# Ledger of designs, part 83: designed miniproteins, single chains, continued (2)

Each design is a single chain, and the fold is of that chain. pLDDT is the mean over its residues in the fold that is shown.

## One batch from the design tools (miniprotein)

Design m6878
Fold by ESMFold2-Fast:
Structure m6878 (fold): chain A 86 residues (1-86)
Amino acid sequence: MQALSEQIAQTMKDLADILGVKVDYNTLLKTAQELSSRFDPQSLLARLQDLLAIARKDAAGEALSFDEEIQLSLARMLASVLGIAN
């Protein structure tokens, strides 16, 4: 059975790939493990899966709601500010 931290890392990798961010999976796995020690892993996974669904919808050319557009834009801006998406 796949550990929650591995599911979080994979969801982060899928999101990064859609957003055009190149990150090493092992780095994401370590980050997921650290976040899982500080936050509820199930809640973190659910929020990341929601963002991934919005990102996939955008990538497919589907219309986003205003709230979905704000969430995706904020995620992209935060990634850029953290130096991950530049």
Scores: mean pLDDT 75

Design m6879
Fold by ESMFold2-Fast:
Structure m6879 (fold): chain A 97 residues (1-97)
Amino acid sequence: MSEEELQKLLELSEKVLELLEWIAERMKKEGLKELTDEQIEEALERLKEVAKFAESLGIKAEVPEVSKEELKEALTRAVELYEKEKEAVLEELEKLR
């Protein structure tokens, strides 16, 4: 990959991580086990913006046509996986220093 392509992929990855962190933070503050309808609507709008950004970089991205319930379940699982992966990444970085 070119350095420019790598930089754009890193920027896209950061936007995805920012979205997941935003969802995780909201769930923690409100003591929620799953996303509310309002959070789903906000997450969907943010996900569309991330998809548009990816398309602007030449990456084909499409937000799947799913029900709010399916999106809620998928995002909740994604946040759980992100929190678990985040701990593993932080542990690995601490070892490398």
Scores: mean pLDDT 69

Design m6880
Fold by ESMFold2-Fast:
Structure m6880 (fold): chain A 64 residues (1-64)
Amino acid sequence: SAEIEALLEEIKKRYPQITDEQVAEIRRLAEEGRGDEAGVLVLLLTGDVEAAQRLGRLVTEHFG
């Protein structure tokens, strides 16, 4: 999804400490429809509740 990829790029730019490998793991969980787990991983890596919730909603809209 273009919206999921755009959000992942924003997260990567805002939190440069996140590795490409960690972004790939978030993307994999999202593509599997595991929006809750993808959101939890974003929260653990960033502390950004809004980004985590937004990712979970986008995954539900596209895969669940």
Scores: mean pLDDT 85

Design m6881
Fold by ESMFold2-Fast:
Structure m6881 (fold): chain A 87 residues (1-87)
Amino acid sequence: MEIYKEYLEKLLELAKELASEEAYKEIERIVKDVLEQEITDLEKFEKEVLRIYVIAAESMSEEDQKKFAERVQELSREFLEKLKKAE
């Protein structure tokens, strides 16, 4: 769960920086729900992450959408590498 929590916390930081206040509030709710339900099934987790991404991106300017996409790709790569190393 810790690796999943770290990834979601980093997504929240990006959403706070780049997304609208309303989108951030919705994303914060989704993140809390995922953490409370202890969702560690990768397919379900990826679906929730995609939902977060869409909500955030739709609230952003085109320039911020590109920046967000690049940073999310970096975070996702780091997340997957940590999962591979976690036994």
Scores: mean pLDDT 80

Design m6882
Fold by ESMFold2-Fast:
Structure m6882 (fold): chain A 74 residues (1-74)
Amino acid sequence: MTTGTFTVTSANPATGLAVGLLTVDGVTRGAMLNARAGSTTGHLYDDATHETHPATHTPAASQLRVGDTATVTY
């Protein structure tokens, strides 16, 4: 189980889609969160591995705005 910090660069809170930068163990890469609006669970696409993981995130997808930070676990 991996935990990282996700910084939002683009978000659609109505759909639960957010694009941004994921930092895990000091390494930063592109990533995308896709979850239903209001959900704390969804999927994370990690641009460093080109893989999609089931993920949990705080705050919920509908609360994410550009410049916000979320904790993501996958």
Scores: mean pLDDT 77

Design m6883
Fold by ESMFold2-Fast:
Structure m6883 (fold): chain A 66 residues (1-66)
Amino acid sequence: SDDARRDLEAAKEALEKGDLVTALAGLDGAMRDPSVREAAREAREAALKGDTETALEHVERALELA
């Protein structure tokens, strides 16, 4: 959905800047869309572990599904 895409793009920008709080908010927003939920959840788990590269890979995957 357009809302999920916007939330995922915000999460991507936040992850690139090291803003974990904003990134998690964007990922939580995106998870409202069932089509991207699993990829967004995987991105969230990677982000919480400090694995920014893996989190960004999952965000890109979620954007393909949005």
Scores: mean pLDDT 86

Design m6884
Fold by ESMFold2-Fast:
Structure m6884 (fold): chain A 70 residues (1-70)
Amino acid sequence: LAAVSAAVNAALAPLAERVEAALAANPDASAEERAAMERELAAAMVAALGAATGLDLSGLSVREAAALVR
């Protein structure tokens, strides 16, 4: 669990930094633009969990993927 968490954080850190930088550069971003960034982050989280655990998590929500890796 801790090892999976570390691997997920390592995979997501570059994307999280990019999203934060984009939001910082554009604090007045529209709700649609923010929703698009959130969807991209969610997809990256599911992909990172699948890569870290070796499970086929494609098509799952972040919640469902997180439940399976426990």
Scores: mean pLDDT 67

Design m6885
Fold by ESMFold2-Fast:
Order: structure tokens, then sequence, then C-alpha cells
Structure m6885 (fold): chain A 119 residues (1-119)
């Protein structure tokens, strides 16, 4: 549904930001992408029951972490990248809990890309 689509789009933005931050760039886009992933996770979490709500909460915490890490103005900001990967993962779990398997699969692929970039 629309909420799952927003979670997947947010996860994509989080993955792009994580790659930029991990490859020697600033953390700002990782923080922005993590925020969008958390927003999508919150919408999907509203219909995902307790498991969806927990995933949305985890995504929100990860987005806060990405934001805090981005404030260091560190180039090659792997902390922001790692937090953005967490937000993307939370978005994928929230979409899954909501029953949007197609959006969850896309969000999970982006979360895996973000995790790989953050290593």
Amino acid sequence: GEAGERAAEGAEKAARGAKEAAEGGPGEKAAEGAREAARGAIEAGKVGGPKGAAAASAAGSSAAGAYAASKSKKMGNKDAARSAAGAAGGAAEAAKAAGDEEAAERAEEYAEEAIEAAK
C-alpha cells in the first residue's frame, strides 16, 4: 500500500546517503534518508500491530542517531551510514508487519545495500 511504498522510498534514500557518508562524504544525506525511512516506517507501523509499532520505533531511534552523527561534520561518516542502515531495516520490518511484502522486499534490498556500505 501507500505506507509500504513510503517505507521502501525512505529505505532507498537512506541507502544512497549511507553510501555517500561511508565513501568519504558528509553524513547529512544519510540523516535525511534515515528520517524518510523512519517516516515510512511510522505509517506502515500504524497497520502492522505491535510488531510494526516496534519496527517504527527502532527506525525512529536509528534516524535520531544518524542525525546526531551527521552533526560531527565528519567526512567519511560511517556512524551516520550505520544509523541510516538501521533506519532502512526498521522500515523494511514495518512494511513486512503491515503485510506489504513487495514494498518490504524492496526496502530490505536497500537496507542490505546500506549495511554493506557501512561496513
Scores: mean pLDDT 86

Design m6886
Fold by ESMFold2-Fast:
Structure m6886 (fold): chain A 86 residues (1-86)
Amino acid sequence: TLNVTSKVGKIEVTIPGVGTYTSPATNVAIPDDVTAKLKNPGDKVIKLKVTGSNGESFDVKVIPGAESTVKLKKGTTYTLVGEEVK
């Protein structure tokens, strides 16, 4: 499952074949291993902290006007938290 929050504006997460979700979003199903697309519709750079129940922990920088991606595995619970970059 996918949980997304942001302290700085909004993050849009697009799961191919499923749909687009805007933060805050909770308990979004991950039906298969997917490469999700991340968009920042705001004007500030967002540092997206990604943690998975499988022990994954990493950051993704989501720049306004650019598309970023994150790989999500079926059966893993992910928490994504958007924060302002210093």
Scores: mean pLDDT 82

Design m6887
Fold by ESMFold2-Fast:
Structure m6887 (fold): chain A 89 residues (1-89)
Amino acid sequence: SAEESRFEAEVLLGMMLISVGVGKLIGDPSFAAEHLIRLGEELLELEHVPEEVLREALELLEEVLKEVEDEELRRRLEELIERIRERLA
């Protein structure tokens, strides 16, 4: 349902925010990247995601992408960013 998808989207966004915070705390951007990729993929499986949640997720992904040095993780983040942009279009 739309209500269930909205709640799940907000929970996933909350977990993404926590993952960014933890990554900063431990000085490991790759930790944040791995969790954001997983959570972002789960977010895109929901049928009804508020546009605001997608925009906030996009901002978090772009923030982490600037700090990640691992080439494979950077590529996966860029692919996920593109998919979210397509969902917003």
Scores: mean pLDDT 88

Design m6888
Fold by ESMFold2-Fast:
Structure m6888 (fold): chain A 88 residues (1-88)
Amino acid sequence: SISDEELRKLVLDYLESNPIPVTVDQIAEYIKHKYNLESVSSSLKRRISRILEELEKEGKVKRLSDDPSVPQSVLDGLGDKEYYIYVK
């Protein structure tokens, strides 16, 4: 199993390497591929979401929906998915 500390590092590394906003599902797929997992579990996605919330509180990551520079029309186009971006 992947520890929360290792998972946090993987989430940060993935976000930092990506110049575009990413979803929990995209992060989970990256981790699945890197660790050669059979599937992405709801438990893994829940753990990733918790880590993203912690990173947001630390100012290292932000939600796209919380960015005042992003128009509502763009947010509407993203549907029900929450997108995250690395804060430099």
Scores: mean pLDDT 80

Design m6889
Fold by ESMFold2-Fast:
Structure m6889 (fold): chain A 66 residues (1-66)
Amino acid sequence: MSDAELIAEAVRAAQAGDAARAVELLQSLGLSPEVARELVEWVQANPAATPAQAFLRAVELQVAAA
């Protein structure tokens, strides 16, 4: 699965209320548990967010965490 496909699946899981599944998918991409949780919280606060917007947010969170 590509990084974009993983993020798209994680966004769908978070929007469906399955935060545990979303965090699991994001961690498989190499995100820390903290960054994964923060991205899931952001998606849940922005339920209309597209996978592309979530991808950009994931990059921003990774840079901020470094």
Scores: mean pLDDT 77

Design m6890
Fold by ESMFold2-Fast:
Structure m6890 (fold): chain A 71 residues (1-71)
Amino acid sequence: MPPQPVTLTVEVEVTDPSSPLYGHSVTVTVTVSSDASAQEVVDALLDAVGKKDPEMAKAFREQLARQLAKT
């Protein structure tokens, strides 16, 4: 079957207590292909967050970078 468009509604919360946006959440809706890679889904989510709230997108990117540095 051809790949299906999948609509995802995701609430993104800043859980890093060192962030000035700690405890803030934003809800975004993105449409991705059902065969999209994890990287493509993450890129779509970050783009949607940035369009809705650029400060939230910045805080979320910083949080992800810190979490990746720990592993």
Scores: mean pLDDT 75

Design m6891
Fold by ESMFold2-Fast:
Formats: structure tokens, sequence, C-alpha cells
Structure m6891 (fold): chain A 82 residues (1-82)
């Protein structure tokens, strides 16, 4: 009985840790793109608004893709344990 409880706890921790790691990486990607967008905007002020918009859109797509991938992995593990 105690062994089963420990396995459930481990699974919950692994799933939670994977989602937390994906979230941290997604936030890091967004921050990196924001910094790069600021640098490019300073070098090309005539295109600053266009550059910022494009970089932000790319950052959000990349962050969302990373999160979706992590969520898919967690769901696949959940389905295998049913």
Amino acid sequence: MEELDKEIEKYSKVGGSLLALARENADAIKESYEKKADEFAKQHPENAESIRKKMLENAEKEAQSLYDRALKTVKEIEEKLK
C-alpha cells in the first residue's frame, strides 16, 4: 500500500516538475526575444515597431509550442497509467 502511494506521489511530482520546467523555459524564451527586439529596435529605429511585433509573435509561438509539447508528454503518461 505505501509503495503505491509513493509511486502516485512521484508521478505527480514528475508531471508538475516537467510543466514547471516548460513554463520557466517559455518565460526565458520570451525574455530573450524581448531583449533582442529592444536591441534591434535601437539599431533600426525606422522599423522598431515592426521588429518588436514580429519578435514578440515568434517568442509567443515558440513558448506556446514548448508548453504544448510538455503538456502532451504529461497527458501521454497519464493515459498509459489509466
Scores: mean pLDDT 70

Design m6892
Fold by ESMFold2-Fast:
Structure m6892 (fold): chain A 120 residues (1-120)
Amino acid sequence: MIESLKEALKELEEARRELEAQLAALDAGEPLDREAVRLTLERAILTLESTARLLKTSKDPELQKIAEELEKIIERLEKILEELDSMSDEEARAALEEAIRLLEEAIKLVKKAIEIAEKL
């Protein structure tokens, strides 16, 4: 479990950095690479789904609660992903900022899950 959570953490931190780079490019006046954003979000969602499923196999109630919180983040990221192609650049920018915040929350939850799992 711990090694899988550490790998998930690495993948989520990479996804966050990729979205931050897209936001920086957009703020510099470059067009949003919607395909790159979509691929990053799809990868992050898959990582979070695998992580939530793994945490649900635990009998620890705190790990189960973290899994439920990650599932809420997944639902919000999926909504951004579904609406991305129909968004204006300004709406996409706001969605990108929200996606970054959601990934930061997910990273914090995965770090907490690692700390709990290391004590079991």
Scores: mean pLDDT 88

Design m6893
Fold by ESMFold2-Fast:
Structure m6893 (fold): chain A 78 residues (1-78)
Amino acid sequence: SLSKEEVREGLLALAEKIRAYAKKNLDPESYEEVEKLVDELIEAANDESLSKEELLAIAEKLYKKIMEILKEHREKLA
């Protein structure tokens, strides 16, 4: 299993990839919505008071919200 530090580093790397994708591909309003969720993910990853399990639960909820925004954007382009 991954350590808490490995989970944290993985989530920070994921956040940067999502941010880069959103900046390149989304309209300004959709980008701002994704950026807020990415900021929350980074804050959770840097919160030393959270257990690994709590961090993963928060990350899952935020990731699902981000994926919903990306799906809605893709559907508008189709």
Scores: mean pLDDT 85

Design m6894
Fold by ESMFold2-Fast:
Structure m6894 (fold): chain A 96 residues (1-96)
Amino acid sequence: MKYLEKAKELLKGAIDLARKALESTDPEEQRVLLRQAVARVYLASDYFKKAGKEEIANRLRKAAEEAWKAIDSGQDPREVARRLLEELEKILKELE
């Protein structure tokens, strides 16, 4: 199994979902898309760990946990999506 390739695909998928959450004008749609993005970030973290990229995996897991807690605490989903997207794009750039 090509763990690194799968991890990158999942990360790109999470970025796309977070971006769609920011573009949405419906708070319920923003929350749904953001929860889907977080789920993909958790899965990407697991695959990066399997690929031996433990530092990246830990950063992704932290970002996902912070985003999930923020959504559950009733923070603005648009601001949560903005912060998550920024961190995910930064990590992706470091991976080339």
Scores: mean pLDDT 86

Design m6895
Fold by ESMFold2-Fast:
Structure m6895 (fold): chain A 98 residues (1-98)
Amino acid sequence: SKAEEYKEKAVEYELEGKQEKAQKYFDEALYEELKDVIDKVQEALEKLKKRHKELGVTGPTPEELQLSKELQPELDEAQKKAKEIEEEIKRKVKAAKA
């Protein structure tokens, strides 16, 4: 998959000591794995901006607090996925150096 291709490139650049390129391909791999989660979070942020404009308020609302709680499972899954990708890359780099 495209995510796997980006993970392999991240490992290659990490082994070459090219940290900025390794980070770029890590971010690309993470983006490919998290597209659905990113879309959900972005939609939620747009809804919050519209509501703030309608209400004329400048602080967190009860609806924002509720939405934050509703998005927690998606945020937790995204963070778990990021850690899994990071650990996979680190494991492959360590194996290649051994």
Scores: mean pLDDT 73

Design m6896
Fold by ESMFold2-Fast:
Structure m6896 (fold): chain A 70 residues (1-70)
Amino acid sequence: LSTSVVNTLRSYVTEKAKDYGLTDSQIEKIVNNAIDFVEGFEKGLKITFSDTQAISLGKDIIDLELKALK
């Protein structure tokens, strides 16, 4: 994944994390999980996502992880 995609996903988690009282360590774990899932999909399908596709999928994974914390 590009640095731009990673930074966008980190910013997204950080903004949403305000509602969850998450620590910096928890934010990094959520971001890293989303990155691992996106890269796993690319490897499994033997494709490379565009930045827009990677961000969209990453945000969906982040939303799922945050929902699981409730």
Scores: mean pLDDT 82

Design m6897
Fold by ESMFold2-Fast:
Structure m6897 (fold): chain A 100 residues (1-100)
Amino acid sequence: SAPQVTWSASSVTVKEGGSVTLTATLSGANVSEYSFEFRQYDANGNLTRVEELGQGSNSNPTATLTLTNLKLSDSGTYYNVARKGSEEWRGAGVELTVVP
């Protein structure tokens, strides 16, 4: 079957200046054959950030994005994308809301 991306949470709210770790798990595939990246979209649906996390590991089939010193501009929808060659797979997004 095709690889599947799942998140530990669907939405997270954090105070400005705080920190958060967003965790995604890849299943249904040989994880070591995939590379991971996080993509952030703002509230208007514009791609604002891409963070490459490198090659996956079968011993730890999770990708994590840790954000510190959060600002209101860090709010948005985050997707974990698993990539192999020209193909990519992403799950449902996680909504991060940073509040004053």
Scores: mean pLDDT 76

Design m6898
Fold by ESMFold2-Fast:
Structure m6898 (fold): chain A 84 residues (1-84)
Amino acid sequence: SFQERVERNLAEPGFREMLIRQLEELVAREESRPSMTEEEKEEIRRGLAEVIALIRDPSASVEEIRKAVLEFLKKVLDIKLKSS
């Protein structure tokens, strides 16, 4: 399945670094929005740092990383919708 393929790719160091870069690029785009408060930006930055730390943790399972990324993306979306 697509999910199984993503999970296999996540085990590769190159894919993990690509995932981190994509998340950093997403955060940079959201931080450029004039409607987002400094408190909301700090909350997103903290969430990003936590997810990156988990992605870089060799003891973290693929499922833990997947759940953390999805929860982070949901949090960013929720903040974006509230600031609109």
Scores: mean pLDDT 76

Design m6899
Fold by ESMFold2-Fast:
Structure m6899 (fold): chain A 90 residues (1-90)
Amino acid sequence: SKEEYLKELAELFGVDYNKIKEVVTLSVDEFAEKVHLSEETKKRLKTIVSEIEVPKEVLGKKVKDEEKLLKLVLDYEIERGIELIKEAVF
């Protein structure tokens, strides 16, 4: 779910989910710049998504684990893809 995605994302940045007020959509390039991702993680993230929804409160913070971030975004995109297929077919 979007809620679980945002909770896990907030945890990866050390942000309290209950204090999240705004969610923003950024390009991967903008997101990577704001959270100081490595070039390799940015390239890998671009193969998964073109844009990313994140709590505004994570911007300017360093992610604790870039591999977990990649897995979280991939898992959420798969979930969204399955939901869109279900909506279109059923």
Scores: mean pLDDT 82

Design m6900
Fold by ESMFold2-Fast:
Structure m6900 (fold): chain A 79 residues (1-79)
Amino acid sequence: MNKEKAEKLKEEALKKFEEMVKKGAPVEEILYELRRYLSEIRKLDQEIADELAKQLQPPLQQLGIEAAPEEEARLAAER
């Protein structure tokens, strides 16, 4: 039962993310909604939450959201 609810929330989260990106919503609003969905899904099923996070990683990188922390870590490792 919890797994089915988590899958439904995952579908809603992905659909909401695509809608917000197409609408040109601010990155901060997109992140807020995604964190909210991930938090709720994680309470129901950790594996489905992890799957959603993995599916969101490439689109978020294209928006530049993960680029800065990873680049800072890379630069620190070379110095």
Scores: mean pLDDT 68

Design m6901
Fold by ESMFold2-Fast:
Structure m6901 (fold): chain A 93 residues (1-93)
Amino acid sequence: MVVDASTSHDDQIAIAQQARDRDWNVLFIGNGVVSPVLYSIVLQSTGRKAQIAATDIGADTAVTEVIGDAAAAFPGVVADLTADGRDLLIVYG
């Protein structure tokens, strides 16, 4: 499941609630949060959480240009976050 700046506010909240209720693992990519409400809900999940800062991508590269596919860009992190059989929520900020 993926959330980015194009995801509607209502869909962000619905996805965050599903991630919380099903204890999804979460990967945050970038330095922002698409919604403070999504972030507060997702933090209630007991799943594993990881962050990839925009600085780890390079200051001259748009996050969305590098991370059209998070599994291709960060295969080790995505593999680790899916190894326990939980669903993964990817949040682009």
Scores: mean pLDDT 66

Design m6902
Fold by ESMFold2-Fast:
Structure m6902 (fold): chain A 62 residues (1-62)
Amino acid sequence: GVQTDSGKQGSGSVSVTVNGKTYSIPTDEDIKSATLTVTDDGTVTVELEHKDLGKHSTTFKV
């Protein structure tokens, strides 16, 4: 399965919990949106949209 959470500017953080493990990304005033996706195989994808720098994403295994 896939677990996803999305936040907007000023929300403080975006987090998902998979099998008792919590993954979180902080959001500040410069982050327009953040999306955190975790799959059952341990793949974590972070997608951020910064107000000045645009969209950035990274993917890693845990």
Scores: mean pLDDT 69

Design m6903
Fold by ESMFold2-Fast:
Structure m6903 (fold): chain A 87 residues (1-87)
Amino acid sequence: MPSYEELLKKLKELLEKAYELKEKLEKLDPEFAKEVRKKIEEIKKKGGEASKLKEEGKDEEAIELVEEAIREAEKLIAEAEKKIKEL
């Protein structure tokens, strides 16, 4: 099982990719780019909540929340990449 630190690093890498896709979408589909931005902010908030849980000693809950954020980031990237290919 990945450590909290490994999961957090993966989440950061996924968020960087999502930002890059948002940048490309701003010229192709501005409305969809706005939705991607909203989802990025939601995922970032979950990452922040996970960090707080980790500080409180709730390691299992922190890991679960980061894994959830990673799943949401992966889904967002897949949707954004599909949209770019359709445009």
Scores: mean pLDDT 85

Design m6904
Fold by ESMFold2-Fast:
Structure m6904 (fold): chain A 133 residues (1-133)
Amino acid sequence: MEEELRKLVDEAKAALKAGDYKRAAELFAKAGELFLEQGDPFLAAVHYAQAYELDPRYAEAALRAYEELARTSKDPYLRLLALIQAGELAEELGDLQAAIAFYQQAKAIAQELGLPQTVQQLQQRIAALQQRL
């Protein structure tokens, strides 16, 4: 199980070094899928994000992985980061209503964590997106 994941990640890195970006993206996405199946949403999000950077086809898969990380993580800092990343991906996909919802959830967590600069940045982002609706 771990050996198969390690092999997939190693093959993805080798493809990336060889300039085979399509193959690298496919292998990173496969690793992300297997990490989700094993209940590791953090590593799933990391690998789907790498797939997305190489091939925009994986944007929706990366978004779903960040949503799962935000939903399941017990670490409020990881939930905050996951919601911000989900919001950014929703914006890139043109779903402004979803982006606003993710940023509002991120702002609530940032308030609970006592992060005033992050709260202010998220509030400004939300206001800017609401003006576009």
Scores: mean pLDDT 89

Design m6905
Fold by ESMFold2-Fast:
Structure m6905 (fold): chain A 84 residues (1-84)
Amino acid sequence: SEAERLEKLLAKLTEYFGNEEAAQLLMDGQAAGIALARAGASNAEVAAVMLPALERAKELAADNPEVSAELQAAIDELRRIIAE
């Protein structure tokens, strides 16, 4: 089921971040971004909705330098899209 797939994804992301709150924020941010894109929103509008979730996830993963660096790269890309 879709619910079981989402629970498995949350578990994998929780392991990666070391924090369930960070994993849930990323999942919620991506879901909101996908919903907006499907509704015909611009890339800048989609990026603007996703950005706060990634910034908060990075704060929660600050003790993991590898994860923090990967999240920073994603944040920098979203900021570039918004600035265009």
Scores: mean pLDDT 80

Design m6906
Fold by ESMFold2-Fast:
Structure m6906 (fold): chain A 66 residues (1-66)
Amino acid sequence: SAADQLAEARQRREEALRQRELLLTMIAKQMEKHPDATIPPEYSDLLAELEAQIAEEDAKIAELEA
């Protein structure tokens, strides 16, 4: 049902937001300890993927709520 799809999309969005928050906390902690260090590409890539996933789930939620 549309309600089930909406609940699933919201769940995936919340999971992506949680992962993003954890990743940002890890990056902040690393930058605090090593201010001259470059953020590892793997973290930047994962952050971009999480941002894209959040945007995709937001679009799906908007469509299902319309």
Scores: mean pLDDT 84

Design m6907
Fold by ESMFold2-Fast:
Structure m6907 (fold): chain A 93 residues (1-93)
Amino acid sequence: LTEEQIKEITIAMAIMSLTVSKLAISRDPSKENADQLKKMGDKIKSLLSTVLSDSVAQQVGDLIYKAAEYAEKGNSKEAVELLNKAIDLINKA
């Protein structure tokens, strides 16, 4: 695999994971789903830091963590909006 192919695959995996999490949070903004989102956010941040700048990876991680906080409070709309911002940031990088 080329460096570019690894980057493309890594970005695709991150976006897919975030998309699945958006569906879960939209259906059930529970503490359990919020805790899973936080764990996923840590993994995505770590993964993205290998192919994107540390600054972008940190911003994505911060957005995911903030989304989890809103989901934990039952604010699925705000949580989904923040996850959409995280996906947009990844796509722009």
Scores: mean pLDDT 87

Design m6908
Fold by ESMFold2-Fast:
Parts: C-alpha cells; sequence; structure tokens
Structure m6908 (fold): chain A 70 residues (1-70)
C-alpha cells in the first residue's frame, strides 16, 4: 500500500506542481520560524530529507535547497 500511496502522491504533485510548491514553501517558512525560536535544527533537516525522498524533482530541489540554507 505504501507504493500505491507514493504513486498517488507523486501524481498529485505533478498535476498540482505550483500549489504543492507554494504549500512546501510555506511549510519551510514555518519550520525556519520554529528554528529561530529555539527549534531543533537537526530534527528539522531530517524531516525535510524524509519529505524529499517522496517528492518529484522540482519539490525535491526546493527541499534540498532549504536543508542547505538551514
Amino acid sequence: EEKKKLEEALKYQEENLELVKEAVEKGIATLRERIANGGDVEKAKEVLREYAKYSVEPIKELLEKAIKEI
């Protein structure tokens, strides 16, 4: 079932790329705000890396860039 869920998630991302990018950018901004207020940087990077594994290339690049900038 993970494979089917992944395929559905990737298809959704491809069909709604701009909406997904906007949502991910907002999520990254929220994560950065949490880090600025004393959040765990290492834990945040792990979360972003995990999401990147299940993302299409444009979204994966966005997440990888955020990891490098944090």
Scores: mean pLDDT 78

Design m6909
Fold by ESMFold2-Fast:
Structure m6909 (fold): chain A 63 residues (1-63)
Amino acid sequence: MEAELAELVAQAVEAARAGNLEEARAYMDKAISLAAERYQNDPKKLLAAIRDIREAVAAAEAA
């Protein structure tokens, strides 16, 4: 995962662990938008990145 994308995902995960779901979702949306820009020409990689981002945030919310 690219450094900027990883940083946004890390911020979303930390916000989710803190119970700040609005911030977690805002960072998740930013991460998904960045992934969409980076992987516009690779639909499989884009779908995998979106899945990984959502799963990471969901796991943090459930913890």
Scores: mean pLDDT 80

Design m6910
Fold by ESMFold2-Fast:
Structure m6910 (fold): chain A 65 residues (1-65)
Amino acid sequence: SMEEIEKEIEEKVKPLEEEGVRLAVEGRYDDAAAIREKIKEIIREILEKHGLSEEEINKYVKKLV
């Protein structure tokens, strides 16, 4: 279900979000931006594994990031 997918995304992405915040607090904005791009890639991979179409994946990624 979409709820299960969202939970998996949250669990996988949370450590990277925390790292991105830490990098930003340290003034490492370029590194923080790189983590944000990595988060987008992970989200796309999870959605693709669960059988979402490219259109659905693009819509979800736009909504979250």
Scores: mean pLDDT 81

Design m6911
Fold by ESMFold2-Fast:
Structure m6911 (fold): chain A 89 residues (1-89)
Amino acid sequence: SKKEAAEKTAEGLKKYASEANIRGIELEQIIALKLAKELGKEDLYEELVEQLSEEWGLSREEIEERIAKSDEELEEELKKIGEELEKEL
């Protein structure tokens, strides 16, 4: 069901955020940065990184390191959730 899929997604993302030590950066902000990068919107990506650095008191390097690690870990987690959803469909 959609509710079970949402619960699993929320639990996976919560576990991922905790284990990746993502402090002060929300998942929606990470997704926005990934989309800006994927769409080749370099100016938007730079603006978002600067905004998060200012908002959360993290260096640009620390934010980029967290995003890079988050990209790999989030893709693997989303892939697992997608495979589980395909089994239920």
Scores: mean pLDDT 62

